# Designed miniproteins, single chains: the designs that were tried, part 81

Each design is a single chain, and the fold is of that chain. pLDDT is the mean over its residues in the fold that is shown.

## One batch from the design tools (miniprotein)

Design m2823
Fold by ESMFold2-Fast:
Structure m2823 (fold): chain A 75 residues (1-75)
Amino acid sequence: SLVAEGQAIARELAAANPELFSEEDLEQIAALSERQAAAIVAGARWERYVAENDLSEEEALAKYREIVEEALAAL
């Protein structure tokens, strides 16, 4: 599930930075919408792709668009 993947990513971020996440933020992670989860997953996938590949700025932006479109299509 896209929501489950987004929640896992968000929870890992919260665990690494507990001082930056309020109780309200943690409740929002538990109640992530499909759209919110798609944004989190797309961002994480894009960051990983850019880190693993030597991309130009234009190539990185094109890949971001591709990943975002794929994530939104899963909604």
Scores: mean pLDDT 76

Design m2824
Fold by ESMFold2-Fast:
Structure m2824 (fold): chain A 90 residues (1-90)
Amino acid sequence: SSAIELIQEAVKLVKEAVRLAKEGKLEEAQKKGDKAIDIFKLASLQTRPEWEEVLKLAKETKDLALAGKPEEAQKLAEEVEKKAKELIEV
């Protein structure tokens, strides 16, 4: 249950990073994105290799958000949420 709660928090952090980037708060967006990446990195190392795909998508979301492409980042954030939900049920 605590592991699922951490993954759900990581998804929220990715979405928050995109929102903050849209608001021009790039330093705050980076901090939120980095926290999410750390959680997904832990999941990829300690649970299942499929979490490496979620980690990759989270990193790409952060990079796009900070590069001034928050609309592209939003699409990837939605994919992060979808993939994470698929994996926490298994």
Scores: mean pLDDT 85

Design m2825
Fold by ESMFold2-Fast:
Structure m2825 (fold): chain A 76 residues (1-76)
Amino acid sequence: DKEIEELVKASEEELIKLLAEYLDRGDVEKAKKIRLLLKMKKLGVPDEEIREVLRNFDDEKVLEETEKKIKEAEEK
């Protein structure tokens, strides 16, 4: 919960720095999580919905549904 809350409250600039750090370390899975979070924040997804996605990040179905919704929003 604390880690999720920190990520939800992070600015886009802070998330970009975290993404660069994870990529530099070769932590591809954490980099994917930060990339998804950045996309959600740029689309204006409410903090509560972002928290739910982050809590279920390891759930493949939740990730697939979230990525699909992001794609649909980006195409408009």
Scores: mean pLDDT 73

Design m2826
Fold by ESMFold2-Fast:
Structure m2826 (fold): chain A 90 residues (1-90)
Amino acid sequence: MVKEKEERLLKIAEEALKEKEGEHVPVEVARRYGLTSAEEVSEVRVPEKAVEEVARIAGVSREEAALALAVAQLGIRKIKEAGKTVEEGR
């Protein structure tokens, strides 16, 4: 059951990356959860629909769902940026 919820959350986070529009997580909310890069997390936009779905599936507050999505999007973005930096040989 826990693993199934995690898989659904990851899929929602991945689909959320495809949306161009979304709201920013307030810096205050990110700081309340003790994140290392609260300002960077707040720069990430999260789709409201994805936040509602994550909150529903995980059984967490809207703030927690938005924060989780922002952290996941930031993490995926950093992974993609690292991939762009790696020069691909022929």
Scores: mean pLDDT 64

Design m2827
Fold by ESMFold2-Fast:
Structure m2827 (fold): chain A 65 residues (1-65)
Amino acid sequence: SMYLELQKLMQENAHKMTPYERMMLGVAIAESQFNKKEAKELFDKAKSTASPEVQKLIDEMLEKL
C-alpha cells in the first residue's frame, strides 16, 4: 500500500501545491504502482521545478519508495 500512502500525502498537502505541481506529482505517484525507478525519475523532475515546501514533500515521498 505504498501507493495509498503516497496518495494520502498528496491529498494532505494539495493546498501547498500549484495545479502544475499537483499534476506532476500525480503522474509520479501513479507510476509508482508499476515502476519504482521511473517514479523516482518523475519525482526528481518534479522536484527540479517545485517550491521549497513541495521539494520537502517530494523528499518524504521518495523516502517511501
Scores: mean pLDDT 86

Design m2828
Fold by ESMFold2-Fast:
Structure m2828 (fold): chain A 80 residues (1-80)
Amino acid sequence: SSAEQVRELVQRIVDGVSPLLDKEGQDALQRVADELIANAETTSVAEAAFRLGRTINDSATDEQTYKAHGIISREVSRFQ
């Protein structure tokens, strides 16, 4: 995957998932997103999605996690 695909994926996941999280969860997600964007040249789409999904698991209810993983799966399918 290209760095541009990684940046687009990360941006779309953040935009879709942030409204589901509290402020602390949003801040944690944004930190991981910023790291992934900074390392987009060496990060795969699969790795970016996996790291963002893991971050959400720590900050979300089961229902929020289910919705967030649905968003991640949809966005990843655009870049596979």
Scores: mean pLDDT 82

Design m2829
Fold by ESMFold2-Fast:
Structure m2829 (fold): chain A 60 residues (1-60)
Amino acid sequence: AEKMREAARRAAEEGDLAGAAAGLGSLGKVQGPEATREEGRRLGLPDAVIDAALAYAARL
């Protein structure tokens, strides 16, 4: 979980929205949708990117 959170945070800091969505999606599989949405907002990700990450998590 921590490695996925670090990856998502680094990608967001570098402006890599696709990498941030992938990392956040992997976290969503583990921590659930509410915590994932809140974390995405804390990282400053757009709602569209957060929704994409949650959809990705649901398909895993």
Scores: mean pLDDT 74

Design m2830
Fold by ESMFold2-Fast:
Structure m2830 (fold): chain A 69 residues (1-69)
Amino acid sequence: SEMFEKLLEAASGPEIDFETIRELAEKYGEKAIPYLQFIAKNSKPEDREKIIEALPEELQEPVRKALEE
């Protein structure tokens, strides 16, 4: 998936590209939720909050919920 590849690339660089994550989330909307949940779950705890805060408001709650056990 082009969307997943771009999101994973933005999240897996030497520093997380929060601007690109936001732009992709805005472009793909709800379709990005499963991939954003995957990225948040596999990110360092200190980066999870920053990733969620970079997202459009309507996507923040679904992604935050993925951090449940």
Scores: mean pLDDT 79

Design m2831
Fold by ESMFold2-Fast:
Structure m2831 (fold): chain A 73 residues (1-73)
Amino acid sequence: EKFERAKSLVDAAEIYARNGDLEAAKKLLDEATEVALQMSEEERQEFIEYLKEVGERVPALKEYTDEAIEKLK
């Protein structure tokens, strides 16, 4: 399912970011955002909330999660 795929990509981005690889993390977040654009409105809203939580939990990713949220509005 698209939601689970996008969430898995974000989870991978968090791992890369925690290991200092922000370039890889951003690419994964960009891919997750492209998948999320194909979701239903309800799934997309749920995904936006997940991105917000990840950005708050992983400050190094906040700029990128905020950018993704803006693209999904």
Scores: mean pLDDT 85

Design m2832
Fold by ESMFold2-Fast:
Structure m2832 (fold): chain A 77 residues (1-77)
Amino acid sequence: ELPLSRRQLLRREVARLIVEKGVEGVTDEDLRAIAEKFGVSVATVRRALREVAEAMERARAVARAAGQDPEPAAAEP
């Protein structure tokens, strides 16, 4: 299977923290620890945290909306 890049590993680590603690449970110390671990800035980790959290929220919202309609099908020419 495809190996994960540094950015994918960073996003996965951030996602794991969100799953374990929730977005509000992630502290500045957690962000600093990840930044040091991956050799990126804290701002980069904060951005990744926001992006992952938003993606998870969007996925849940879409799944909820899709559950209202039993027929999934679309084609693009």
Scores: mean pLDDT 72

Design m2833
Fold by ESMFold2-Fast:
Structure m2833 (fold): chain A 90 residues (1-90)
Amino acid sequence: MAIIDAVDAAVNAAKPELLALVDEMEQRGELSPEDAELVKRIVEQGGLGTLIGLATLLAVNKSQGRDTSAIEKLLEKAQAVVDAAEAAAR
């Protein structure tokens, strides 16, 4: 229970940072405006839903042979937040 609560809280606290990263990636041309909007909606879900949503989008895009580099970076960032929260809760 405590680990799940810590992960949920940490991902929610990281929403502004993740949204800023999406905006930066869009400005760099690493994400299209449409992809950036979709990713922002996934981040806005919050909690574990953000991680699951990003992982699902990555898997779908890989299966379709699409460029996944920006989504991989976002998932790595979200996973790092989760890993840090789990470590702190131990």
Scores: mean pLDDT 78

Design m2834
Fold by ESMFold2-Fast:
Structure m2834 (fold): chain A 70 residues (1-70)
Amino acid sequence: SNEEALRTLEGALEALRQGAVPAALLGLKELKRRFPELSEAIDQAIAALEAGDVASAEAILEGIIRELKK
């Protein structure tokens, strides 16, 4: 459900804000498996994190969260 996806996305965003990048990556990879319709946007966030660009990953996750909340 969108509520489950939102919970995982918000958890990943909180983990990034606390510097817990490995925890955020695990959450995003699990979310991608469970919600393949979000896979393109999640892959962009994962790619940013693997490149060390936490700020871009946070912006991408915030964008997905805003889209799902409407």
Scores: mean pLDDT 85

Design m2835
Fold by ESMFold2-Fast:
Formats: structure tokens, C-alpha cells, sequence
Structure m2835 (fold): chain A 73 residues (1-73)
């Protein structure tokens, strides 16, 4: 259980960092590629496999916001 808890915490921190990076990219107005977003999503999916659903939801929301912003432009 403690091993799982430690891995979950680490995965949650990594997912948060990725989500923050995606949000910062949106806020900066810089261009980004579909491939970059797909790579971030793949990293998040790998981390979610070892983490909690809450961390995954936050990461997923950040990635969805990036897609929505791009589709709106």
C-alpha cells in the first residue's frame, strides 16, 4: 500500500506539472502542434495508469482546454 501511495503521489505531481505546462502554453498565446498535444496526452495516460483519477481529471481538463482554444481559433 505505501509503495502504491508513493507512486500515486509522484504521478500526481508529474501530471500537475504537465497540466501547468499546457495551461502556460495556452496563456502565452504561443503556437503548438497536434503532435505536441498528443505527446502530452500520452505522457498523462501513462502517469494516470499509476496515479489517482483526480490527478488524471485535472490533467485531462488542461489538455481539453488546449484543444478547445485551438479549435476556437
Amino acid sequence: MEKTRQASRYAAEQLRAIGDEVQAQIDSGKSYSDQWLQNQLAKGQQAIADGTSESGVRFGQAVQAAYDARLAS
Scores: mean pLDDT 61

Design m2836
Fold by ESMFold2-Fast:
Structure m2836 (fold): chain A 88 residues (1-88)
Amino acid sequence: SIFLTPEELEAYRLYSESLRYISQGDVDRGLALAREAGRLLSRVSPEEAARLVADMEADAKQAQVDHQKRVNLYVSSNLILIGVEFDE
């Protein structure tokens, strides 16, 4: 159903926090928050909760990949800066 309930709002809030933690490298904490959001929703709509948990897990994995890409970019950028400064 397309209804904005307080429980749905709280679940999306936890989901946003989950993504933020995972983006900063706290994957375990982020996944725990996503699971907690899914548990909260499962009391209202088990079918919709299962979909949301799957979506949150997919988004959490994507955020982890994005974090790793940023780390790799940071390392590459620092190596380039060190190289440029040393080759001056």
Scores: mean pLDDT 64

Design m2837
Fold by ESMFold2-Fast:
Structure m2837 (fold): chain A 84 residues (1-84)
Amino acid sequence: NIMEEIEELMKKMEELYRKGLELVEKGDEKKAKEVLKEMEELLERMVELFKKLPDNLNDILRAIGYILRAIGMIFELRLLLEKL
């Protein structure tokens, strides 16, 4: 189930986001940048899975919601890193 795979990737995104925030708070810029790169790679995989979704409006809207949340997390972590 493609939607279940997107949800699994979103869980990993949320885990990486929490880890990235912790690393920023500790001032570990190098490790935080590595986490950001992993998050960007997860977003690419989520978008590829989105392209393969069946024509189901509810699943499409849910997947768009997850992708937008992932973009927001990446953007926030990137901004925090620029302040280090």
Scores: mean pLDDT 88

Design m2838
Fold by ESMFold2-Fast:
Structure m2838 (fold): chain A 71 residues (1-71)
Amino acid sequence: RPRLTPEQLRRIAEALENIAKTEKDPKAQKGARVLAEAYRRAIEEGRDLTLEEQVKLMKEAFGEEVTLQPP
Protein backbone atom coordinates (compact mmCIF):
# COMPACT_ATOMS: atom_id res chain seq x y z
CA ARG A 1 0.00 0.00 0.00
CA PRO A 2 1.42 3.44 -0.92
CA ARG A 3 2.25 5.70 2.03
CA LEU A 4 -0.13 8.63 2.42
CA THR A 5 1.33 12.10 2.98
CA PRO A 6 0.39 14.16 6.07
CA GLU A 7 -1.51 16.47 3.69
CA GLN A 8 -3.61 13.56 2.38
CA LEU A 9 -4.26 12.29 5.93
CA ARG A 10 -5.40 15.79 6.96
CA ARG A 11 -7.82 15.98 4.02
CA ILE A 12 -9.23 12.54 4.90
CA ALA A 13 -9.66 13.63 8.54
CA GLU A 14 -11.44 16.83 7.46
CA ALA A 15 -13.76 14.87 5.13
CA LEU A 16 -14.62 12.43 7.94
CA GLU A 17 -15.24 15.31 10.37
CA ASN A 18 -17.65 16.85 7.82
CA ILE A 19 -19.42 13.48 7.42
CA ALA A 20 -19.72 13.25 11.23
CA LYS A 21 -21.34 16.71 11.32
CA THR A 22 -23.83 16.04 8.48
CA GLU A 23 -24.57 12.32 8.99
CA LYS A 24 -28.07 11.61 10.33
CA ASP A 25 -27.41 8.04 11.49
CA PRO A 26 -25.88 8.16 15.01
CA LYS A 27 -23.77 5.02 14.46
CA ALA A 28 -22.31 6.31 11.19
CA GLN A 29 -21.74 9.73 12.80
CA LYS A 30 -19.80 8.12 15.68
CA GLY A 31 -17.82 5.94 13.27
CA ALA A 32 -16.81 8.90 11.12
CA ARG A 33 -15.74 10.85 14.23
CA VAL A 34 -13.62 7.94 15.54
CA LEU A 35 -11.93 7.54 12.14
CA ALA A 36 -11.30 11.31 11.88
CA GLU A 37 -9.63 11.31 15.32
CA ALA A 38 -7.41 8.35 14.32
CA TYR A 39 -6.25 10.12 11.14
CA ARG A 40 -5.55 13.28 13.18
CA ARG A 41 -3.37 11.22 15.56
CA ALA A 42 -1.46 9.70 12.62
CA ILE A 43 -0.75 13.24 11.33
CA GLU A 44 0.47 14.27 14.80
CA GLU A 45 2.83 11.25 14.85
CA GLY A 46 4.08 12.08 11.33
CA ARG A 47 3.08 8.71 9.87
CA ASP A 48 0.52 6.93 7.70
CA LEU A 49 -2.12 4.55 9.03
CA THR A 50 -1.40 0.95 8.04
CA LEU A 51 -4.08 -1.21 6.42
CA GLU A 52 -4.26 -3.23 9.65
CA GLU A 53 -4.83 -0.09 11.74
CA GLN A 54 -7.58 1.07 9.34
CA VAL A 55 -9.32 -2.33 9.58
CA LYS A 56 -9.05 -2.26 13.39
CA LEU A 57 -10.54 1.25 13.51
CA MET A 58 -13.42 0.27 11.21
CA LYS A 59 -14.19 -2.76 13.40
CA GLU A 60 -14.09 -0.52 16.50
CA ALA A 61 -16.35 2.10 14.88
CA PHE A 62 -18.82 -0.16 13.05
CA GLY A 63 -18.45 -3.62 14.65
CA GLU A 64 -16.35 -6.77 14.32
CA GLU A 65 -18.06 -8.39 11.33
CA VAL A 66 -20.21 -7.55 8.33
CA THR A 67 -22.78 -10.26 7.69
CA LEU A 68 -23.75 -10.54 4.04
CA GLN A 69 -27.09 -12.15 3.28
CA PRO A 70 -27.00 -13.77 -0.16
CA PRO A 71 -30.27 -13.65 -2.16
Scores: mean pLDDT 66

Design m2839
Fold by ESMFold2-Fast:
Structure m2839 (fold): chain A 65 residues (1-65)
Amino acid sequence: MLKYGEQMGKASAAGGTGLEAAMKGINEAKASPEDLGLYGTIFASAYGGSGEGAGLGVYQAYLLS
């Protein structure tokens, strides 16, 4: 929990839009695979270039937890 919260805090500092998309994606990812694909695309669009990898790292850490 604490470690995850710290990661989310860092993501928020990098870009609020990306963090919001990530949170919405993880909350709805379990509802439908279609949503997972959609939010993944939105996340990639919110983060261009080097920021994209950081956002994916947060989401992937959540999935592996």
Scores: mean pLDDT 49

Design m2840
Fold by ESMFold2-Fast:
Structure m2840 (fold): chain A 70 residues (1-70)
Amino acid sequence: TQEKIEEILKRLEELKKLMLEKNYQDEAEILDELMKQIKLLAKLNVSQEEVDEVERFVKELEEEIKKKLE
């Protein structure tokens, strides 16, 4: 749903800010590109299944980034 997509984008935006703060410029650029792609897909009538797949991917990405910062 739109609400779930907005929550995912908010989480990615916070991760991007954290990456920039830590001087991980390349990772921040990857996150920015991912957000642009998700925003584009959201303009298409995507299924709940596709939204759930994106959420799983973002959760895995968040865990990898947190591991990298430790």
Scores: mean pLDDT 77

Design m2841
Fold by ESMFold2-Fast:
Parts: structure tokens; C-alpha cells; sequence
Structure m2841 (fold): chain A 100 residues (1-100)
């Protein structure tokens, strides 16, 4: 449903924000959380591309997460929700690594 997609996008943006924070980057994906319904729907349609870009970034900077990143890429076009789940696993592992 629309609200479930919205919650998934918000969860993904939060995960991406944590990853960018760990990398010391300040480009603000939290703007997506405040997006209008129309903007959120547009993002949902473009989400496979965003997931692939995120996963490719992870493959370059965190080789230990390459397997999860590959799963994000594989599922980005056929099962966006599954791709987001793998992206969230990547975010959790990065947060745990930062905590040491």
C-alpha cells in the first residue's frame, strides 16, 4: 500500500543517512522524509536506480559487504522491498562496525 512504501522509503533514507554520516558526507537525504506524496511516489519509481547507486558505493568502500551489496543490485529491479531489506542490513553492519 502507499503508506507501506512511504515507510520503506523513510527507513531506506534513514539507513542511507547513517551510511553517509559514517563516511563524513553532508549531502542531506533526510529531505526525502519531508517530501510530498507526489515526490515520494516519484522517488519510489526511481528507487531501483538509487538502490543500485548505494550498493555500488558500498562495494567500493566496504569490500566485506560486497555480497549484501550484490543482493541489493540483483533485487533492485525485480523486488524493490527485498533490495531495501538488504540495504538496511548493510546499514546495520556499518553502524555496528562504527560502534566497534
Amino acid sequence: MKKEIEEIIEAFVKALEEVLKLQGRTSDPSKVKSASDEEKEKIAKELPGLLKEFAEEIKKTNEELKELADKVIENAEKDVIKAIEYALEIAKKLIEKEKK
Scores: mean pLDDT 62

Design m2842
Fold by ESMFold2-Fast:
Structure m2842 (fold): chain A 72 residues (1-72)
Amino acid sequence: SLEEKRRALYRAVLPLVAGGIEDPEERRRIMAALREALEARLPENADQLRTLLLGVPGVGEALADAVVAAVL
């Protein structure tokens, strides 16, 4: 189901992105933007996930690539 896919993606993606951000204030802001992006458009493949992550201010290519490799 869409709910199960969203839950699995949240469990995999959110800790990996959070772990890549050192500043607590920046982490809170980035994590809020990431949750909003995932709510607006659920990625269905690696390319869509990478594009979504890169669209979040504060998420760089290295972090996006590491998350995609770990999740998909």
Scores: mean pLDDT 80

Design m2843
Fold by ESMFold2-Fast:
Structure m2843 (fold): chain A 72 residues (1-72)
Amino acid sequence: MSKEELEKLIEQVRRRVEQLRAQVEAEIARLRADPSLSEAEKQARIDALQAGLAQFEKQAEELIKKLEEEIK
């Protein structure tokens, strides 16, 4: 894979993280606006979404690091 192809993949991964972050923020807003859920249930679901996003971001950073190592 060329350096240019690796750089494009890194950009695509970063873009996907940004898209997922926006989707999680939208979902949190929906949960906060849901009158059928208790505050405890809302917080538990929000915490789970934030934890999932953090894990995905960490995995994406590790993948980007590996792709950057291949550019050498």
Scores: mean pLDDT 83

Design m2844
Fold by ESMFold2-Fast:
Structure m2844 (fold): chain A 94 residues (1-94)
Amino acid sequence: AAAARLDATIGGAGARLAELARTLSAAAIGDLAALIATRDRAGIRELTAREGNEELGELALEVVDRLHTDEQLAAVLGALAEIQAERIAAERAA
């Protein structure tokens, strides 16, 4: 599950990060994943401010600060891809 993968990477905040990411559009989740992959702290702040989600921004910056290995990055990106797939399905159903 996305929340469990995030918790393994960033500790107990993973479930909350997953919950907040589910409030974004599929496109915004993809943008967030790209910004995390490139460690673009300014881009993360801009995107999450635009979406009205400061808490998601703070959690995403914590993720960036905890990324020390390619395996950790792959786990975070995989979790966001799972949430993005859920949002794509939800947007098609709407």
Scores: mean pLDDT 78

Design m2845
Fold by ESMFold2-Fast:
Structure m2845 (fold): chain A 78 residues (1-78)
Amino acid sequence: PLAGAAISSVNDVSKQGQQEAKTFSPEDAKKINQLVQQALDLAEQARKNPEKSNQYGQQAMETASQLEAYIAEVKAKS
């Protein structure tokens, strides 16, 4: 199911982001943690709302993609 795949991807990206944030500046770590929280919240909404699970799942994956892009930008600047 789409929602299950989205939740799994969000969890993996969130764990990677949190681990890498430990080596970043406090400002970048704060932004990463904010994106992690947004992605996890959307994934939880997908789990709790079956009728809108695809919508929330898509939003969670979009936020996870933004998180990955932000991490890549921070690494490029470091």
Scores: mean pLDDT 78

Design m2846
Fold by ESMFold2-Fast:
Structure m2846 (fold): chain A 117 residues (1-117)
Amino acid sequence: SLEEELDAALEHARALMEGVALRYREAGDEALAAEAEEILGLLDRALAETDPAERARLVLEAIRRLLELARRTTDPAVRRMLAETAIHLARLLKALDPSRAEEADRLIAEAEALLAA
């Protein structure tokens, strides 16, 4: 189901952010590591949330934070992974909650611009 696909995508994003946080801590970039940990917290909250509207809000906030981290990182591989993850989450959210389509489409466009840079 699309809901199971969103849960799988959130779990994938969580694993990615654990790896990103560890890499930035090992590099001594505590600011980017802290931002990655904040995104992990949003993903954990989204996975635990049972209210669809609040879950959608948390997923949208996580996507915005993924794109902000993608803009701040100097690592092109990390930027690509963050942007692609944001696109995947936004597309799934849009399919599950069409009322969020305009915001999801805006975030997809922002992520695609980062991949084209």
Scores: mean pLDDT 90

Design m2847
Fold by ESMFold2-Fast:
Structure m2847 (fold): chain A 90 residues (1-90)
Amino acid sequence: MMSIMELLKKISELLKEALEAIYNGDYEKAKELLRKVLDLMEELAKKINAPEEIFELLEEARESEDVEKMLELLLKAATKLQELINEKES
């Protein structure tokens, strides 16, 4: 499933860019990148019919004004999404 794998790759790339922005002290750019990650993760979660637990993590991330907390929640969601996809691809 190229579209799902493409979304995962895009999410990973944007997360890396967000981390680089945080290291540079550019929290405005980091927040913008993390919002893009959130939107892609919501799209991915819908495509794979992810459990409600994942959508709850994404909603919590969306409400967060703390860039580091948003990143932590999105990394948790990314790990769970990756596990679900690996289960389907194996």
Scores: mean pLDDT 80

Design m2848
Fold by ESMFold2-Fast:
Structure m2848 (fold): chain A 65 residues (1-65)
Amino acid sequence: MEDFEALAKLLRSKGADVAADQIERLATLTDRIPLGKIASRAAAVTLLEVTEGVKVTLSEEEALS
């Protein structure tokens, strides 16, 4: 959950405010869904590519971790 807050802050600094808002919202929802805690990070990166058209510069390890 704290990792999602850090990611949301990073996205806002890149100008991806909509994706950041969605990640902050997901952080509260994933507290109820254990699988969501793992999948939500990958989903957040996918949302940047699909909905925002923004490419997130993350190392492969950072994206998977």
Scores: mean pLDDT 56

Design m2849
Fold by ESMFold2-Fast:
Structure m2849 (fold): chain A 76 residues (1-76)
Amino acid sequence: MTKEELQKLAKQGNEYSKQGDNDEAAKKYEELAKSLSGKARELVLKSAEYLKQGDTSKAASLFTSSQLLIIAEEVE
């Protein structure tokens, strides 16, 4: 759960999502969620679920919210 590792997984997931590869994007988000807990994990898992449903916009919003929570918790 270092910021560097989170950024790599997030970037890979976002790249797959932009390419329309929602399955690979969801896998990256689910992998990220395994390193998270609480609200951040819940939001990332819901984001992966929406990606599998093809709702990329909703997935992106939820994922962004999860990243903001992670940054807030890990800002020190």
Scores: mean pLDDT 75

Design m2850
Fold by ESMFold2-Fast:
Structure m2850 (fold): chain A 97 residues (1-97)
Amino acid sequence: EELDKLGKEIRPLQIKLIQAIRAGAPVEEVEALFDELVALYEKHFKPSEETRKKIEEYRQKALEALRAGKPDEALDYFSEALEILGIEYVKQLKKKK
């Protein structure tokens, strides 16, 4: 139920992020969409400091890739960041009764 709720909220923003990157939207717009996605996850669970550091590292790499004109590399980095966040969310859900 909680996983399904998050999935329904996350999916439209993920689609917007991918479309913005593919359309060559300003880096600032892509950054804002990614930050909205992370904030949406944070409303449902509290990521560890280690996870937050990894998310920020991939976020920085993705933004650098966009500035270098490499949208496919940016998509890969954003996807890795969201996968790490999703893995911790599922792990924390499994520990809740």
Scores: mean pLDDT 81

Design m2851
Fold by ESMFold2-Fast:
Structure m2851 (fold): chain A 115 residues (1-115)
Amino acid sequence: MKEEVDRLLKEFKEAVENGDYETALETFRRLAEKVVELYKTDKNYAVQVVFEVLEILHKYADKLTPEQFEAFARLLLELAERIDSPLVRETVYRYLMFVAPKQGNTKLAAEAFEK
């Protein structure tokens, strides 16, 4: 499990760094499923993976179109809702509240605020 998560996280990071956001979205969907499974057995490692995804997205957020940003944001919200971790939920909601307005997406920011 951890080795699969590490591989998917590396593939996600490389796709984002290369501007291959379609591959990054597909990789993140697979990573999210594995992170939900991982959280049941190793909560600390699952939380660390979510934070690393947030750091990668934050670093490259200015290179994303509003549509690409919204796609990643929706997947992050889904992941945060599936993980029973107040820390993960608060961190994801705060990130989206502050970054979504910068991308011109006030509706997404409002949705994150209400969660």
Scores: mean pLDDT 77

Design m2852
Fold by ESMFold2-Fast:
Order: structure tokens, then sequence, then C-alpha cells
Structure m2852 (fold): chain A 67 residues (1-67)
């Protein structure tokens, strides 16, 4: 759904990713996991960890996604 896409986009922006990257990754995650936030949240955490985003930014981003 568009609301799920927007939540993922906002979480990625909060983690410090650019708007264009956040939008594209949000679309990929929604498509890959059929918008299931419970499955997307751990995948998002792994993606941000692999991108070397600080844990201090990852934690609030994941929490924002699940709010």
Amino acid sequence: SMEVLEKIREALLLAGLSEDVAEKLAEILVSMFNGDLEKIAPALRQLLEEAEVPEELIEPAVETLLS
C-alpha cells in the first residue's frame, strides 16, 4: 500500500539515505515482502547495517517503521 511505502521511505530518510535512494529501496522492499512490515523491518535493519549506517540511526528508523 502507499502508506507502507511512505513509512519505509521515511525510515530510510531518517537513517540518512537520499530521497531518490529511499524511494527506490522502499519500492523494492514493498514488492519483495508484499508490504509486510514485520518482514521488512529485519530486512531494512540488515540493509542499513550492510550500508554501514550507525546503529544510533538504524534503531529509530526501524522503530519509526513499526509505529
Scores: mean pLDDT 82

Design m2853
Fold by ESMFold2-Fast:
Structure m2853 (fold): chain A 72 residues (1-72)
Amino acid sequence: SAVDALLAQAEALVAQIRQALAAGDIDKAYQLLQQLEGLLRQIAASGDPAAIARAQALAGEVQRLMAEYFKK
């Protein structure tokens, strides 16, 4: 389905954000995060509760990665 394709793209972006943060490439991580936010908005607009729940889990994963990276 279209929403499954959006979820697959979101998961790929989360993996790329993780790689960018591990490499210290903050500018790339922020660019990828902006792309992810766009996909999450599209998933929310789908009205699919399972897809929205998965999107929220992916958003939480990125928040955890960002918090871990910026921990002083």
Scores: mean pLDDT 84

Design m2854
Fold by ESMFold2-Fast:
Structure m2854 (fold): chain A 63 residues (1-63)
Amino acid sequence: SKEKEVLRARAEVISYANQAEVAAKTDPAEADRYIAKMREVGEKYPEVRPVADELIAEVRALR
């Protein structure tokens, strides 16, 4: 169902955000790769885009 896809996409974005946060101070290139993946998920699932944009801003603020 679409609802299950959106929930999985949201969980995926949160997972990428956690990985980007861990990488933010030690491996900026790896953090940027996870930010790009979060962006891609938000582009594919517009319902998830606001969460992706918020978490991307949060990760960027850590650097």
Scores: mean pLDDT 85

Design m2855
Fold by ESMFold2-Fast:
Structure m2855 (fold): chain A 79 residues (1-79)
Amino acid sequence: DLTQLVVDLLQQGLGYVQVIRRVLQRAAAAGRTLTFDQLLDAMTAAASAVAGRPVSLDDDSVARLRTVFDQALAALQAA
């Protein structure tokens, strides 16, 4: 479960950049393709679970997550 993986990583004290990189690395190791929309849904659900309330991301936060996702994906593909 992608959402539970994100929850576990956040509770281990990882920042969102490290969480995104770890999730993409795990998906690649499993031979799976992860889309940004799947990541965004999992991150939003995990943030809500950790906060104990519904969490919504603003457009600026979504844009920052997209940038990190694109950079992490490019780095992974270059390795």
Scores: mean pLDDT 81

Design m2856
Fold by ESMFold2-Fast:
Structure m2856 (fold): chain A 65 residues (1-65)
Amino acid sequence: SSMEKKLLKQSEILKKVADKEGLPDFGKKMKDEVKKAIEEGDLDKAKKIIKEGAQKILDHSLQKR
């Protein structure tokens, strides 16, 4: 579905941001968890993982500045 593609794209963008912020393992794990949630048909879980992952990356970035 279009929503699944959008969530996968968002997870890829966040993985790239995590890589730049020095969190490559976190970014990979988050993307893998989003893919698993989509495969299980749990789109709400995928959205939650993306939202929580984005917040964690932001919090980490703010601590560096």
Scores: mean pLDDT 83

Design m2857
Fold by ESMFold2-Fast:
Structure m2857 (fold): chain A 91 residues (1-91)
Amino acid sequence: MSPLEKALLEFAKKYANEKDPEKIAEALAEVIIKNPELSPRDRKLLRLTLESLVAVYGSPFAKKLYELVEGKVSEDVEKIVKEVYDKAMAA
């Protein structure tokens, strides 16, 4: 299991009953920022995780996550977050 996969599992356990999109975004931003070494598989897992969370928490989650992550992660990771944000804002 990659460090990102392990961190996402701990995130899911801790925030299973959290309903606040901004708190979910803050917690996930910390996970992403603390796990900068992402394989192609990890990047795909991150995208799927973000799309699933947008389906539950909506555009407020996507907007807050992008604000917290912008300029603090690799270009590849920022692009994933931005693409998910753009899709959420268009819906």
Scores: mean pLDDT 84

Design m2858
Fold by ESMFold2-Fast:
Structure m2858 (fold): chain A 70 residues (1-70)
Amino acid sequence: MDAAAIRAAVEAGKAEYEANRLSETGSMAGDASLNALLYNIAKTLEAAGHAEDTIIAGIAAHVAALAAPG
């Protein structure tokens, strides 16, 4: 995965998370997606003081390392 793919997934997850905040949370809780989970990871890293570009690059690098053959 490249940084652009990770950024797109985080943005999709943020949109899902914000929609869940604005609607009935109980009805939406069961529909949490992998994109929403990825956004929560990025949000946690942002709270730790990392810049958005650094967060996206770090997640992309980590995912690439995990997905790499060998």
Scores: mean pLDDT 65

